# Ledger of designs, part 31: designed miniproteins, single chains, continued (5)

Each design is a single chain, and the fold is of that chain. pLDDT is the mean over its residues in the fold that is shown.

## One batch from the design tools (miniprotein)

Design m17051
Fold by ESMFold2-Fast:
Structure m17051 (fold): chain A 81 residues (1-81)
Amino acid sequence: SQKANEAAGYTTAEALKTVVGADEETAELLYKGFTDPEKREEYIKKALELAKKRGKEDEEKMKEILELGDATLEVTNEVAS
């Protein structure tokens, strides 16, 4: 659902800004990745590539944040059912 996608996008963007100190550009790509299902893979890939350029620690944190987003999407869709 769109509500689940928005919740996942918001949660992951906030976590990225808070935990990693990521720029707004990377957070925006992550939000778009969760809120636009057709381009999700493209936007998430771009966000992950930007994290990789920052270093291995940021890459690992990005992977954890992506898992958080996927879990939020799954739980919100199940609870909304």
Scores: mean pLDDT 69

Design m17052
Fold by ESMFold2-Fast:
Structure m17052 (fold): chain A 94 residues (1-94)
Amino acid sequence: SKELQELEERIRRLQEEIERTDDPVRRLRLLREGAELVKKGNELRLEEAYKRGEISEEEYKEYLEKLKKEEEEVERWFEERMRELGVSRAEVER
């Protein structure tokens, strides 16, 4: 879909910027933005698969639950990185 292509292009640009930055706070901010875009892409792919009848309603709900658990794990990882850098969530999300 166009929305998925736009998300993939944004993720690619973020990856290029991450590779060019040595600032750990800026890198963490870009990684966090990338994680949000990846999550959105995964949710859109699941919705499209469900709408096309490629997965059942039960499978769709199960995959959404797995994505939620993955988001919680990613959130814990970012909280640990912020703690190590001595920065607040507000400073990273600025």
Scores: mean pLDDT 83

Design m17053
Fold by ESMFold2-Fast:
Structure m17053 (fold): chain A 77 residues (1-77)
Amino acid sequence: ITAELKEEIRKKAKEVVEEDMKIMEQMGLSNEEKIALLEEALKYYKEQLKTATGVAKVMAEAMIEALEEKIEELRKL
């Protein structure tokens, strides 16, 4: 996996998390409810990471990074 492809995967992961945030905002969810849903997604990807290899591992790592960044951002509010 090239550094360029890894960066593209990281950008896509951030886009997915931002889109989910927009949907949750439209649903009128509180920051606590948003964090709970993001933590469930984080748990899912951490489980996937235990067995993932190659591209799947990079994708799981990128999703974990994006989710952790967003959870931390929301906790600062």
Scores: mean pLDDT 84

Design m17054
Fold by ESMFold2-Fast:
Structure m17054 (fold): chain A 100 residues (1-100)
Amino acid sequence: MEAVLEALRRATELARRGDLEAAEAVVLATLKEVLNLPDSTPDAVVGEKFSEWLKKNATDEQILELARLQAEFAQAAGTGLPEEKVQEQLEALREKLAEA
């Protein structure tokens, strides 16, 4: 469990920096390692196996901490982009709208 929590903290930091690909890779790699799954395992299967593993191995307190860190990660991924990246995305959108 601790490895998953640490990976999610690291992924949240990466997401805040705008590196969503690296953030997702860190979480998936850690889950595959903890669950002893091959690297070729589809993301949906990893999620299903992790849910099964939590039911057998996680305490209620660990599940609550995981939920808290997942919420922080989701906020960082959805709203934690640096202002410079937000401006780049807005400029790209403005160019697309001007061509229409």
Scores: mean pLDDT 69

Design m17055
Fold by ESMFold2-Fast:
Structure m17055 (fold): chain A 85 residues (1-85)
Amino acid sequence: HMSPKEKLKKLADEILRIAEEQLSPATVESLRATLDFALKNENPETQINILKQIKETLEAFLTDPELRERALKLVDEMIKIVKEM
């Protein structure tokens, strides 16, 4: 049985793997820090707002349509999990 927190961590790790395919190492590390900050917040509204900001960042910086679509879908899945917690 995987907890919601474990699911969120796995989705965050998958987003970072996608980001590594197109973004610079410095940008990926910044994204990792922002995702970790979101996952450490116990307030669902704050988590959702940070995830929405991550979604905007990925949409702006991922120019490959396939990678962008995959990354945005993963962020939307994270938002759904937070809403159901």
Scores: mean pLDDT 85

Design m17056
Fold by ESMFold2-Fast:
Structure m17056 (fold): chain A 83 residues (1-83)
Amino acid sequence: MDEIEQELQAIAELEQKAAELKARGDETGSVEDYEKALTYYRAVAGLYRQLLPLDPERYSARQAQAEAQAAEIEAKRKELEEK
């Protein structure tokens, strides 16, 4: 049980880093910051996917949220690359 708590804490830290990188990319127009944020949100989605057997309803929703954030960032990254 403690292992799950540690994993959830690690996921929260990755989500925080992803959010900070996304915000910085939004402010500065940095493609590099968006690429880093995309990598972290994809990692978060993968980690929630590993937790699915414990609570499929909860963690599938969290995985979907992380995937949605990744898709949004990918769209913003493409817009910046075309400028």
Scores: mean pLDDT 82

Design m17057
Fold by ESMFold2-Fast:
Structure m17057 (fold): chain A 91 residues (1-91)
Amino acid sequence: MNPVARVIGIMLRLIGEILDLELAGDDSLTEEVKEYAREALEEALELLEVPEEERERLLKKLEEAIKEAKTSTEVLEAALEAIMEAVRLSG
């Protein structure tokens, strides 16, 4: 399986985890939501072997978004955007 296919799996897992929380009616930010987002991005960056400078930039952008986020959906959107950017940077 190629790295991009594995990253799609990571994205789907993250979406499912956050949707479960939203469907339960919990829109508050928990440490679990933040950790899911961090783990998903870190795993994707490792698999895609993006340049170090871009890795650091994307990780910082996610942390900024987590700090400013008010809902689980905002964290999910930030993580997915960072992962998609990593896919584009990998070629």
Scores: mean pLDDT 79

Design m17058
Fold by ESMFold2-Fast:
Structure m17058 (fold): chain A 65 residues (1-65)
Amino acid sequence: MKPSDEELEALAKELGVSKETVRKAFEIYEKHKDMSKEERIELIVKETGLSKEQAEKLLDYYDLL
């Protein structure tokens, strides 16, 4: 499932980051779906500057949507 713009804004506010950061994290997650979840978390941390905990929270929300 794809998160709505409203959900992206809510997640960005909860994590204290920009909506663009959340969108970029989800784009990385979808683009690299051939990689494991852990490998995608590491890539998101590297590319967005999110903590591992923040990235894991975002991806857990994404997997539940």
Scores: mean pLDDT 77

Design m17059
Fold by ESMFold2-Fast:
Structure m17059 (fold): chain A 76 residues (1-76)
Amino acid sequence: MEEIEKLREEAEKYRQQAKTLSDKLNEIGKEAREAYEKGDFEKAKELQSKARDYLSQIGDYVQKAKELEEKIKELE
């Protein structure tokens, strides 16, 4: 029982991290599009680079959360 609670807590932390980064990614993506539309290609390039880093981190957190959630389901 205790083990399942620990796995749930850890999975929730990864989900929360992914959610936070997803929100930031959405904002950066919007800012990058606006910068590109206004002809500020340097700013758009930097924002795209930052978005790429966030996307990578989101994928990692989502995958870790899924693995923990699958283990929880197999236990109960």
Scores: mean pLDDT 83

Design m17060
Fold by ESMFold2-Fast:
Structure m17060 (fold): chain A 76 residues (1-76)
Amino acid sequence: SVAKERELTEEEKKKIEKFIEELEKEYGIEKSIIRKVIEDLLKYSGDSTTIDEIEEVIKLTIERIKELGKKLEDTV
């Protein structure tokens, strides 16, 4: 069982670092910001949430923010 804070395997840590680098390159978001979001999601997402699910949520959130930003620019 995973306790209050999630313990990460070495494979999960490598996967997270690769994902952070990919998001920095694709979206120009600072690595420190992406890391903090991942850490917060891991802390609050629950014990059964996979790293792949965290990555999906972050990508979906960034895409949604971009869509909303574009829509706001088109309206204002």
Scores: mean pLDDT 71

Design m17061
Fold by ESMFold2-Fast:
Structure m17061 (fold): chain A 90 residues (1-90)
Amino acid sequence: MRLQLEAEVSLSMAMIGLAVAVRYGEDRELAREALELISKGSEYASRGDFEKAIEYAEKAKEVVSKLTDPIAPAVIKAIEKAIELLREAK
């Protein structure tokens, strides 16, 4: 339970960073795509489907890696932390 909550917090932090990139960044479409993928990952994590949560988080990380926005490294770090916590929660 605790690891799942910490993973959900890390996914929420990634979503906040991506929302800022959507609002103020230059790569608005890529930031929206990544935000949608993280939102799906967070939904699966909340349902206890950690395999699908990890799958969507890794897809989001790939999209975020294409962002030129300075927020991208912080978002990637938050996603990586969430993936690690979700793997430990299984």
Scores: mean pLDDT 82

Design m17062
Fold by ESMFold2-Fast:
Structure m17062 (fold): chain A 83 residues (1-83)
Amino acid sequence: SELEAALAAAPSPELTLALGEHYYELGLKYFEEGRYDEALEAYNKAEALYESLLSDPSVREEALENLLKVSVNKLEVAVKKVT
């Protein structure tokens, strides 16, 4: 994607946050479609990106807030898989 190419060429916290948001949104789309394994894969990619930002004080709070959102949605997938 353009965003992945941009991040590879010039890594930045802002681009990493944007890529995380992209995967989070993709996970939401797959969840709505009942595609729970694909939703989990997308959420895991978002989680890894946000975790990489925790060492940066300038974006840490935003990264933590986004990690909480991902964690809640991963729990919702787990509930759907057992109900």
Scores: mean pLDDT 85

Design m17063
Fold by ESMFold2-Fast:
Structure m17063 (fold): chain A 60 residues (1-60)
Amino acid sequence: DEIDDLLVKARKEIEENKNDEKKAKEIVDETAAKLKELGVSEKSVENFREEALKYIKEES
């Protein structure tokens, strides 16, 4: 499943780069753009962004 694979990969990359906020945010932005291209709803993409950014901020 393309969407599931993308989300798993993104989550792993964000976790690996949580100490580099700039890089982690870039991964979030790239993943959000790809999810949108795959037909994921804007609301679901925004939920993903919010959760990922919250995780990154709590680490900083």
Scores: mean pLDDT 78

Design m17064
Fold by ESMFold2-Fast:
Structure m17064 (fold): chain A 95 residues (1-95)
Amino acid sequence: MLSEEVQKSLKENLGLSDKELEIVNEAVERLDEIEADESLTPEEMRERMEEVIRETERRLREAGAPEKLVARVVSILKMRMMAMVVDREYALRQA
């Protein structure tokens, strides 16, 4: 779950509604759950995280979010995903 300070920052900086913030929080929690699964390869993590990002994009559009906001949220989630996937790849190379 995003901290209250991070949630407030996202709402103030990106103009998220309460419903849009809830959708983003659920997406971040799902990405964190995928990262916590140590059995996943970097490729499997990417595939599962990309599915979460696609569903988040759909849910934001259904909630009436502007396309610019949807694109920004998707970009942030993709950057988070890439960092997590790269960290998993480095961990496997060090073993």
Scores: mean pLDDT 80

Design m17065
Fold by ESMFold2-Fast:
Structure m17065 (fold): chain A 73 residues (1-73)
Amino acid sequence: MSGLSAEEIAALREEFAAIDTDGDGVITYEEFKAAGKGKLFAFLDADGDGKVSFDEYLAARSGEKLSGVKVAE
């Protein structure tokens, strides 16, 4: 699903783990807000289940929406 390099995946994994303070493997809105990424959570949580998985985080980081082309329009 993601075409990221091993270095980028490692960096994102550490970033995800830092945000995932409960170690549950998913990120809640409170954790995103604490990390300064509350706006990203609102965008990623499209189905409103209150959680974001690592795969969803990787998809956003890879530029599907975060690089502006899809989100800006």
Scores: mean pLDDT 65

Design m17066
Fold by ESMFold2-Fast:
Structure m17066 (fold): chain A 110 residues (1-110)
Amino acid sequence: NLKELVEKEIAFTEKLVGEDFTITEKDVEAAKNFDENDPATVIARAKYEFKLAKEEFAKGNYEEAAYHLALFYENAGIVAEINDNYEEAVKFYQKAADLYLAIGNYNEAA
């Protein structure tokens, strides 16, 4: 069930990042000027994608929520790599892959 998977992953992420994982207008601007070689823009993109995932989930758009959550995990993986935390990067990339797979399976069943 895609809804249950997305709900679980959002709850996990909120617990992991805490209530202070708040997006600002500066973060939105940095996300739009995304540069994979600038960690600040990668972090801003991760925050922006997580915000979109929560908004789409609240609207009942579970496929779109899962897609944005997968993009969040991809950017979280890039941040982990920039910090030389390759073990954590692999875990985030795996979560992104699992979400993309769930989206594909959901579309085939629909």
Scores: mean pLDDT 79

Design m17067
Fold by ESMFold2-Fast:
Structure m17067 (fold): chain A 56 residues (1-56)
Amino acid sequence: MAELVRALVENADDPRRVAELLAEHYGADFEEVLRLVEENWEAFVAQARGLAAQAA
């Protein structure tokens, strides 16, 4: 979990890379995840940074 959260924060400027990481972790369809990430990009970035801060 912490490794995934760190990777999400490190790639916070790349929604495609974030979608790849989430699709791999949850076994979901990449195109569906990419659409969700792009639609809710600000929320995903905020949540990922919050989780990274809690994991530290």
Scores: mean pLDDT 70

Design m17068
Fold by ESMFold2-Fast:
Structure m17068 (fold): chain A 90 residues (1-90)
Amino acid sequence: MREQLEEEIKELVEKYKLPEEAVKILTEFVERLLDAAEEHREDSEKGREVLLEIAKEFIARVLGVPRAELDAMSALELQRLVGEALLSLF
């Protein structure tokens, strides 16, 4: 499963010519999401908290949004910014 996802990311990198830094950021983000989903599979509330934390770190790293602003945002706003951050890497 993870190895297949890593190969998919590698194919996207080659196809869209993503910079090495963007590849590392994307890979770390995806790996952390998978680890959190696996670790908290039976605790959906705790899993959501960890996923939001990972999302905030990803947004801060890619878009440079201050952590204090991210902490004030709703889950829906964070989800939109994750989408914008992902698109900015392409």
Scores: mean pLDDT 75

Design m17069
Fold by ESMFold2-Fast:
Structure m17069 (fold): chain A 63 residues (1-63)
Amino acid sequence: MEKRKEAEKHAKEMAEGYIEGLKLLGHGNPTVEIEITDEGVKVTIKAGDVTIEIDATFEQMFG
């Protein structure tokens, strides 16, 4: 459970970086979806016609 909380926190921090980048590019209303899986996290960020999908395993985050 603690590893999942750390992974979720890391995913949120990563998503915030992409959201700031998208705002700098003129995408003022990005949406984010974070999904926790048994293997890691999946982050989907949408801003207008732009979609960014990031899959990160627990090994990539902690290994």
Scores: mean pLDDT 75

Design m17070
Fold by ESMFold2-Fast:
Structure m17070 (fold): chain A 72 residues (1-72)
Amino acid sequence: MSREERISLAKDYARSAVELLKAGKYDEAEEAVANAFKELSPLESPALEALYGAVRRKDPDAAEAAYNALLG
């Protein structure tokens, strides 16, 4: 799988994590972020690390900000 394909998959998982967090599905949101980390490391994306922190704190606003940073 190319790096571009892995970045795309990480973004899809990150989007799912934000949507699941907003729906109150906290365990599923954490699983989605874990899947994103399998595709893209936190060292390659500080935004993804910020998203993980937001999901752990159950903070949807911080999660959206982190996801937007991940998009560019």
Scores: mean pLDDT 81

Design m17071
Fold by ESMFold2-Fast:
Structure m17071 (fold): chain A 60 residues (1-60)
Amino acid sequence: LSEEERELLFELAQAVLDAIRAHIGYLDALRKGDEKTAEHYRAQLDAAVARANELEERLR
């Protein structure tokens, strides 16, 4: 693997972890009935998934 590919793989792993964290926050907010916090975490989840998809495309 090139240095650039290793950096992209590390960033992809971080984006996946960010998505997992946002998903947990979203579910916790829904469990508590906090709609505004749920919307915030939903937006963070969508952004993290989009970033992961972009990084995956760059690795092709």
Scores: mean pLDDT 85

Design m17072
Fold by ESMFold2-Fast:
Structure m17072 (fold): chain A 60 residues (1-60)
Amino acid sequence: MSDAEKAAEAARLAAEDPEKGAELLRRDLGNSPEQARRAAEIAAEDESLGAAYALSLSSR
């Protein structure tokens, strides 16, 4: 599974449950807890923006 696909799935879950989405972002993309929480909050309002944000942090 690609990192982009992982980010998209986590963002989709964050739209329903930001805490669970943040947990997936941390686990699957290696985002820090703070980064994952921020990405999940963004994804809850805009899934694609949240996914892109999380993915950009992982590429560093």
Scores: mean pLDDT 77

Design m17073
Fold by ESMFold2-Fast:
Structure m17073 (fold): chain A 80 residues (1-80)
Amino acid sequence: SVEDEAGQLLLDFARRVGEILDDARRNGWSAEETLAELEKLVEETRKKIEELPDPEIRAQTLAGLEVVMEENRRAIERAA
C-alpha cells in the first residue's frame, strides 16, 4: 500500500541517518559537516516522498521526516 511505501521511506531514512552518524564518529566530522550530509539525505528522501500518489499520506510522511530530522539536529548540536 501507499502507507507501507511511506513507512518504508521513513525506515530507510532512519537507517541511513544511523550510517551517517557512524561515519561522522569514525571520521571525526564536525557538527556542521554531519548536518550537511543529513540535509543531503533529507532532500533525497523528500523527493521520494513527493512521488507518493496520495497527497494526505505525502503530507503526513513529510511531517514525519521533519520530526526525525529536528530530533537528530538537536542531538548533534547538543553533542558538539
Scores: mean pLDDT 87

Design m17074
Fold by ESMFold2-Fast:
Structure m17074 (fold): chain A 99 residues (1-99)
Amino acid sequence: SITIVASQKQKNLAEKLASTLSEQFKKEFTTKIVPDGFVRGVRNDLPVPNNGILLDGKNKKIYLGKGVTEEDFDEVLEKVSGLVSDLLKGYRGIQSGTL
């Protein structure tokens, strides 16, 4: 499965993304909701852009930057869909992008 990592303030956005991507790609997507100070989960070394996203291909995790809101849904969905396509093609590195 692929996991979307987001803060508690982003829970609705992350759940909507996981649902939409599960339908689009016919793959299992899950969410991991963390406290607002820990958007990167336990990996504080990951350079997640505040107004962007990061793919950790090795761990099959997509991180939402702290500044990303529900108003960004369409742009986030487009960017995340690109990262998911890379992941499904075998990409296992770190890749980030701003919205």
Scores: mean pLDDT 81

Design m17075
Fold by ESMFold2-Fast:
Structure m17075 (fold): chain A 66 residues (1-66)
Amino acid sequence: MEDDLRNVIDTGRRLASQTPNPDLRQRILDAVQEGEDLLRRGASTQELQRVIGRVGLEMKRAIDDL
């Protein structure tokens, strides 16, 4: 789970750097930041799963906008 979240954080950061829409870029970065905060505080598996889903959703929104 933590490795899965780290992978989506890395992917999200890469996608954000390639996202021309500043609002969509910021949404990805906000979700990534939430994921990093949860990892640092040792959040529950349920919280980690939720933020993985959020990062994925924001990435999908950015990809759909391309």
Scores: mean pLDDT 82

Design m17076
Fold by ESMFold2-Fast:
Structure m17076 (fold): chain A 79 residues (1-79)
Amino acid sequence: MKRKTVTLPARSRVTITATSDGKLVLLILDPEGNIVAASVMDMKKGEVVVFDLTVPEGYKLEFIALDGGEFEVEVEPIE
């Protein structure tokens, strides 16, 4: 994927699997579209990153693939 935006549950587990080498930019956006957090990850093919995220209602997570990177992203609610 080149770019993907996901509306976040209040509590979620995010799993990112790199299917190629590359860079992934993660942005957390508030309901008004303001960037409240940003991270850049250099990942290698086969690398998996898992993190838990707690945000207010209406927040979104945006993923931007750079350097020809290919990624699978799964966002699931935490009980």
Scores: mean pLDDT 81

Design m17077
Fold by ESMFold2-Fast:
Structure m17077 (fold): chain A 96 residues (1-96)
Amino acid sequence: MKLTPEEREKAVELAVEILRKYRDTLTPADMVRAAKEALEKAKPFYSDEQAQRIAAAVAGAVRRAYELQKKRGKPLTDEEIERIAREVVERLEAEM
């Protein structure tokens, strides 16, 4: 699914917010929670299809962050969270 520039920035913003909130206890279950939270936050401003695309991008960012934290054994920094969120959203756009 190709994200618009507005949807991409919203996905990055929500991914950063959610990752900062949950990073210390991040599990695979938090990917599902992150997708639901992103969907709820996007729904008032976007169509159902757009909100689902944004939620999918956020879930991808949370999954990537979890994998990296598991490998290094410590929580990501705020700078690493922002970088990962942008990288995953850009990668999803490039693979569409």
Scores: mean pLDDT 75

Design m17078
Fold by ESMFold2-Fast:
Structure m17078 (fold): chain A 81 residues (1-81)
Amino acid sequence: MLYRADKELQELLHKVTKKDVLTPGEVIDALNTYIENNKLRDPNNPGIVDLSNTELGKFLGKEKASWFEVLDAFFSHLTEV
């Protein structure tokens, strides 16, 4: 299956990938790369992501969340194509 992001998420994804349509694995890789590049993981608990003061956090309505919560929220904003 393939996914397409809305305009705001696509602009964010374009910071880590050149693709507009992504497989589930490519979505996960792009999101993980964004989080790692911006050092958003809690250094004492890498399963926790701090999205406070980020465009991603504003878009998803999350400030501090587990990696699984971030993935779930992110995929809920994607359209299957």
Scores: mean pLDDT 76

Design m17079
Fold by ESMFold2-Fast:
Structure m17079 (fold): chain A 75 residues (1-75)
Amino acid sequence: MAPVITAVDPLVAKVGEEVVITTSEPLQKVVVYDENGNKVLETTSGTVTLKEAGKYTIVASNDGGSSVAEVIVVE
């Protein structure tokens, strides 16, 4: 089944803070996009660290499909 993002912790992160992505099914890939739709990060980990403040879209995917969540990063 597709990984449904059930939690993003924290929803408002500081620059350099680890963000933990919890999904209903195991994820294979996480891609993070900035507010302009530019890909800023791709990882196979459920944990991401963003180095610049902004509004980001998180896409978690596996063979079953993908789901989307948002995180805000502050200085």
Scores: mean pLDDT 81

Design m17080
Fold by ESMFold2-Fast:
Structure m17080 (fold): chain A 89 residues (1-89)
Amino acid sequence: SKAQQIVEDLKAGEVDLSDVSVEDLAEAFRLALEDPSVELSDIAALASQYLILSGEVSLEDLEGLTNEEIVRRAAEVLGLPEEVVERAL
């Protein structure tokens, strides 16, 4: 899937998230949370882009957040169970 390709590209350090749809970002974020080989910083990059494009946060709101807080915020917006987030963190 396109979402799986985004996760693979992130692990390779080759992704530009600026042209990714909100739907593909949401799915890539879910896949990344279940993949222990994805770095927290890469999961947070997916989460940040999703939150900005969905209109849930401003760039200013992201400046003070840790990677863990960004991931938790995106999971909350997507209605993901806390247990999924805790396994990834």
Scores: mean pLDDT 78

Design m17081
Fold by ESMFold2-Fast:
Structure m17081 (fold): chain A 98 residues (1-98)
Amino acid sequence: MDTPKAKEIQKKLTEVLRKKYLGKEFELTKENAEKLAQEIAELIKKVAPEVKNATVDLKEGDKVVLTISIIDGKPSVVGMAEEGTKVTITDIEVDVDL
């Protein structure tokens, strides 16, 4: 029974992503969002290669400004705030499925 491992991996990925992206300013364009999704998917594959499915929510305050879905290792942008908006990432939430 590996419930503790899933929690540990999620915590590790959240910490790695927060360390890299927290406090960074992004201009939300389709191109920038897709590049970020690919970068995050590659980072997850390197840090936790056993993760097949994940959802990553990037937040500015209480607002989710970008949602990235990874299904079978394939990243996609499933939600984005208004295009051309500059956002500062203040929080990141990661949900993983092994």
Scores: mean pLDDT 81

Design m17082
Fold by ESMFold2-Fast:
Structure m17082 (fold): chain A 73 residues (1-73)
Amino acid sequence: GAKTVSSVEEAVQAVASLADGETLLVVKGNKEVTILKLGDRLLLQRKNSDAAPVSVLAKDTEGLKATLLRLLS
């Protein structure tokens, strides 16, 4: 099953421990974002949204934070 975290800061720490193909669930209020690790990239998708997934580099901590803040807002 997917690991679950409740903040952007927890998500940043947790993605460092994700193996390829693993998923992290980020929950804030009524909003949920899934993060899937694919090699050197992370795919982020807001649950219950028709928006396309957003791809960021796994090493780009600032890009990950900015994308999570946007998707959870």
Scores: mean pLDDT 82

Design m17083
Fold by ESMFold2-Fast:
Structure m17083 (fold): chain A 75 residues (1-75)
Amino acid sequence: DVEKKIEEIKKKYEEEIEKVKADPSLTEEEKELAIKVGEAEVKKAIKLLKTGELEPEEKEELEKLKEEIRKLAAE
């Protein structure tokens, strides 16, 4: 059931956002980037479940967000 899997993904994402927001060890910039990466991963997972494939630009967006997190964290 694709619909049930999508709901599970969204629920887990909401739980992860709450954990990120509540983490006092993260900076505001780190929290924002973690949320953006989470959004991109959720969109990717939902599209993959609905269509069975990802567009190249969606892969590029995810890699770019991961690189931004690496640059922010890699002081």
Scores: mean pLDDT 71

Design m17084
Fold by ESMFold2-Fast:
Structure m17084 (fold): chain A 95 residues (1-95)
Amino acid sequence: DESDKLLLEELRKKKAPKHLIDKVEELLKEERREEALLLIEIAELSGWKLSKEQIDKYVEAIKKMNNEEIKKLRDMLINGEDIEKIEKFIEEVLK
């Protein structure tokens, strides 16, 4: 998909870490584009500082989310909530 290739190229231009790019590519291959975009936004908010373990945990949480939880996460990102608040929400989803 040309759109997916462009997204991955933009992440490389932004110097996103390889483990994030690899996970985004995996989600895109699974046709989980919305989840991939949410992960990218969280990773950008962290200043590309999420570990591989944190990214795996965030992906697990996002995959478990219902529509209301996805909407809440999206609203938090739009409102510029701190990464600490995002992480607390992720922990709640994984309970």
Scores: mean pLDDT 85

Design m17085
Fold by ESMFold2-Fast:
Structure m17085 (fold): chain A 83 residues (1-83)
Amino acid sequence: MEKVPEEVKEKLTRLAKELAAAVKAGDLEAAERYARELLEVGLQSPAARVYAEAQLAMVRMLAYVLGRHEMVDVLAALEREAR
């Protein structure tokens, strides 16, 4: 299995953290932007894609437990588009 470069992992982790913060704040526009950027960085390699998809799924669960139903729907739609 291909290893994700450290710099790419750091960028994905930072974007996931920013996405989680946007979800906690209820900022749908920021959440969608960070989620899209996270998935775009994931396109660099199959390993990066798996990591990005896992981070997005975790943040979608955070949105669900916070009762941010609209965010759950938007994040789930983005995850389906990325496949």
Scores: mean pLDDT 80

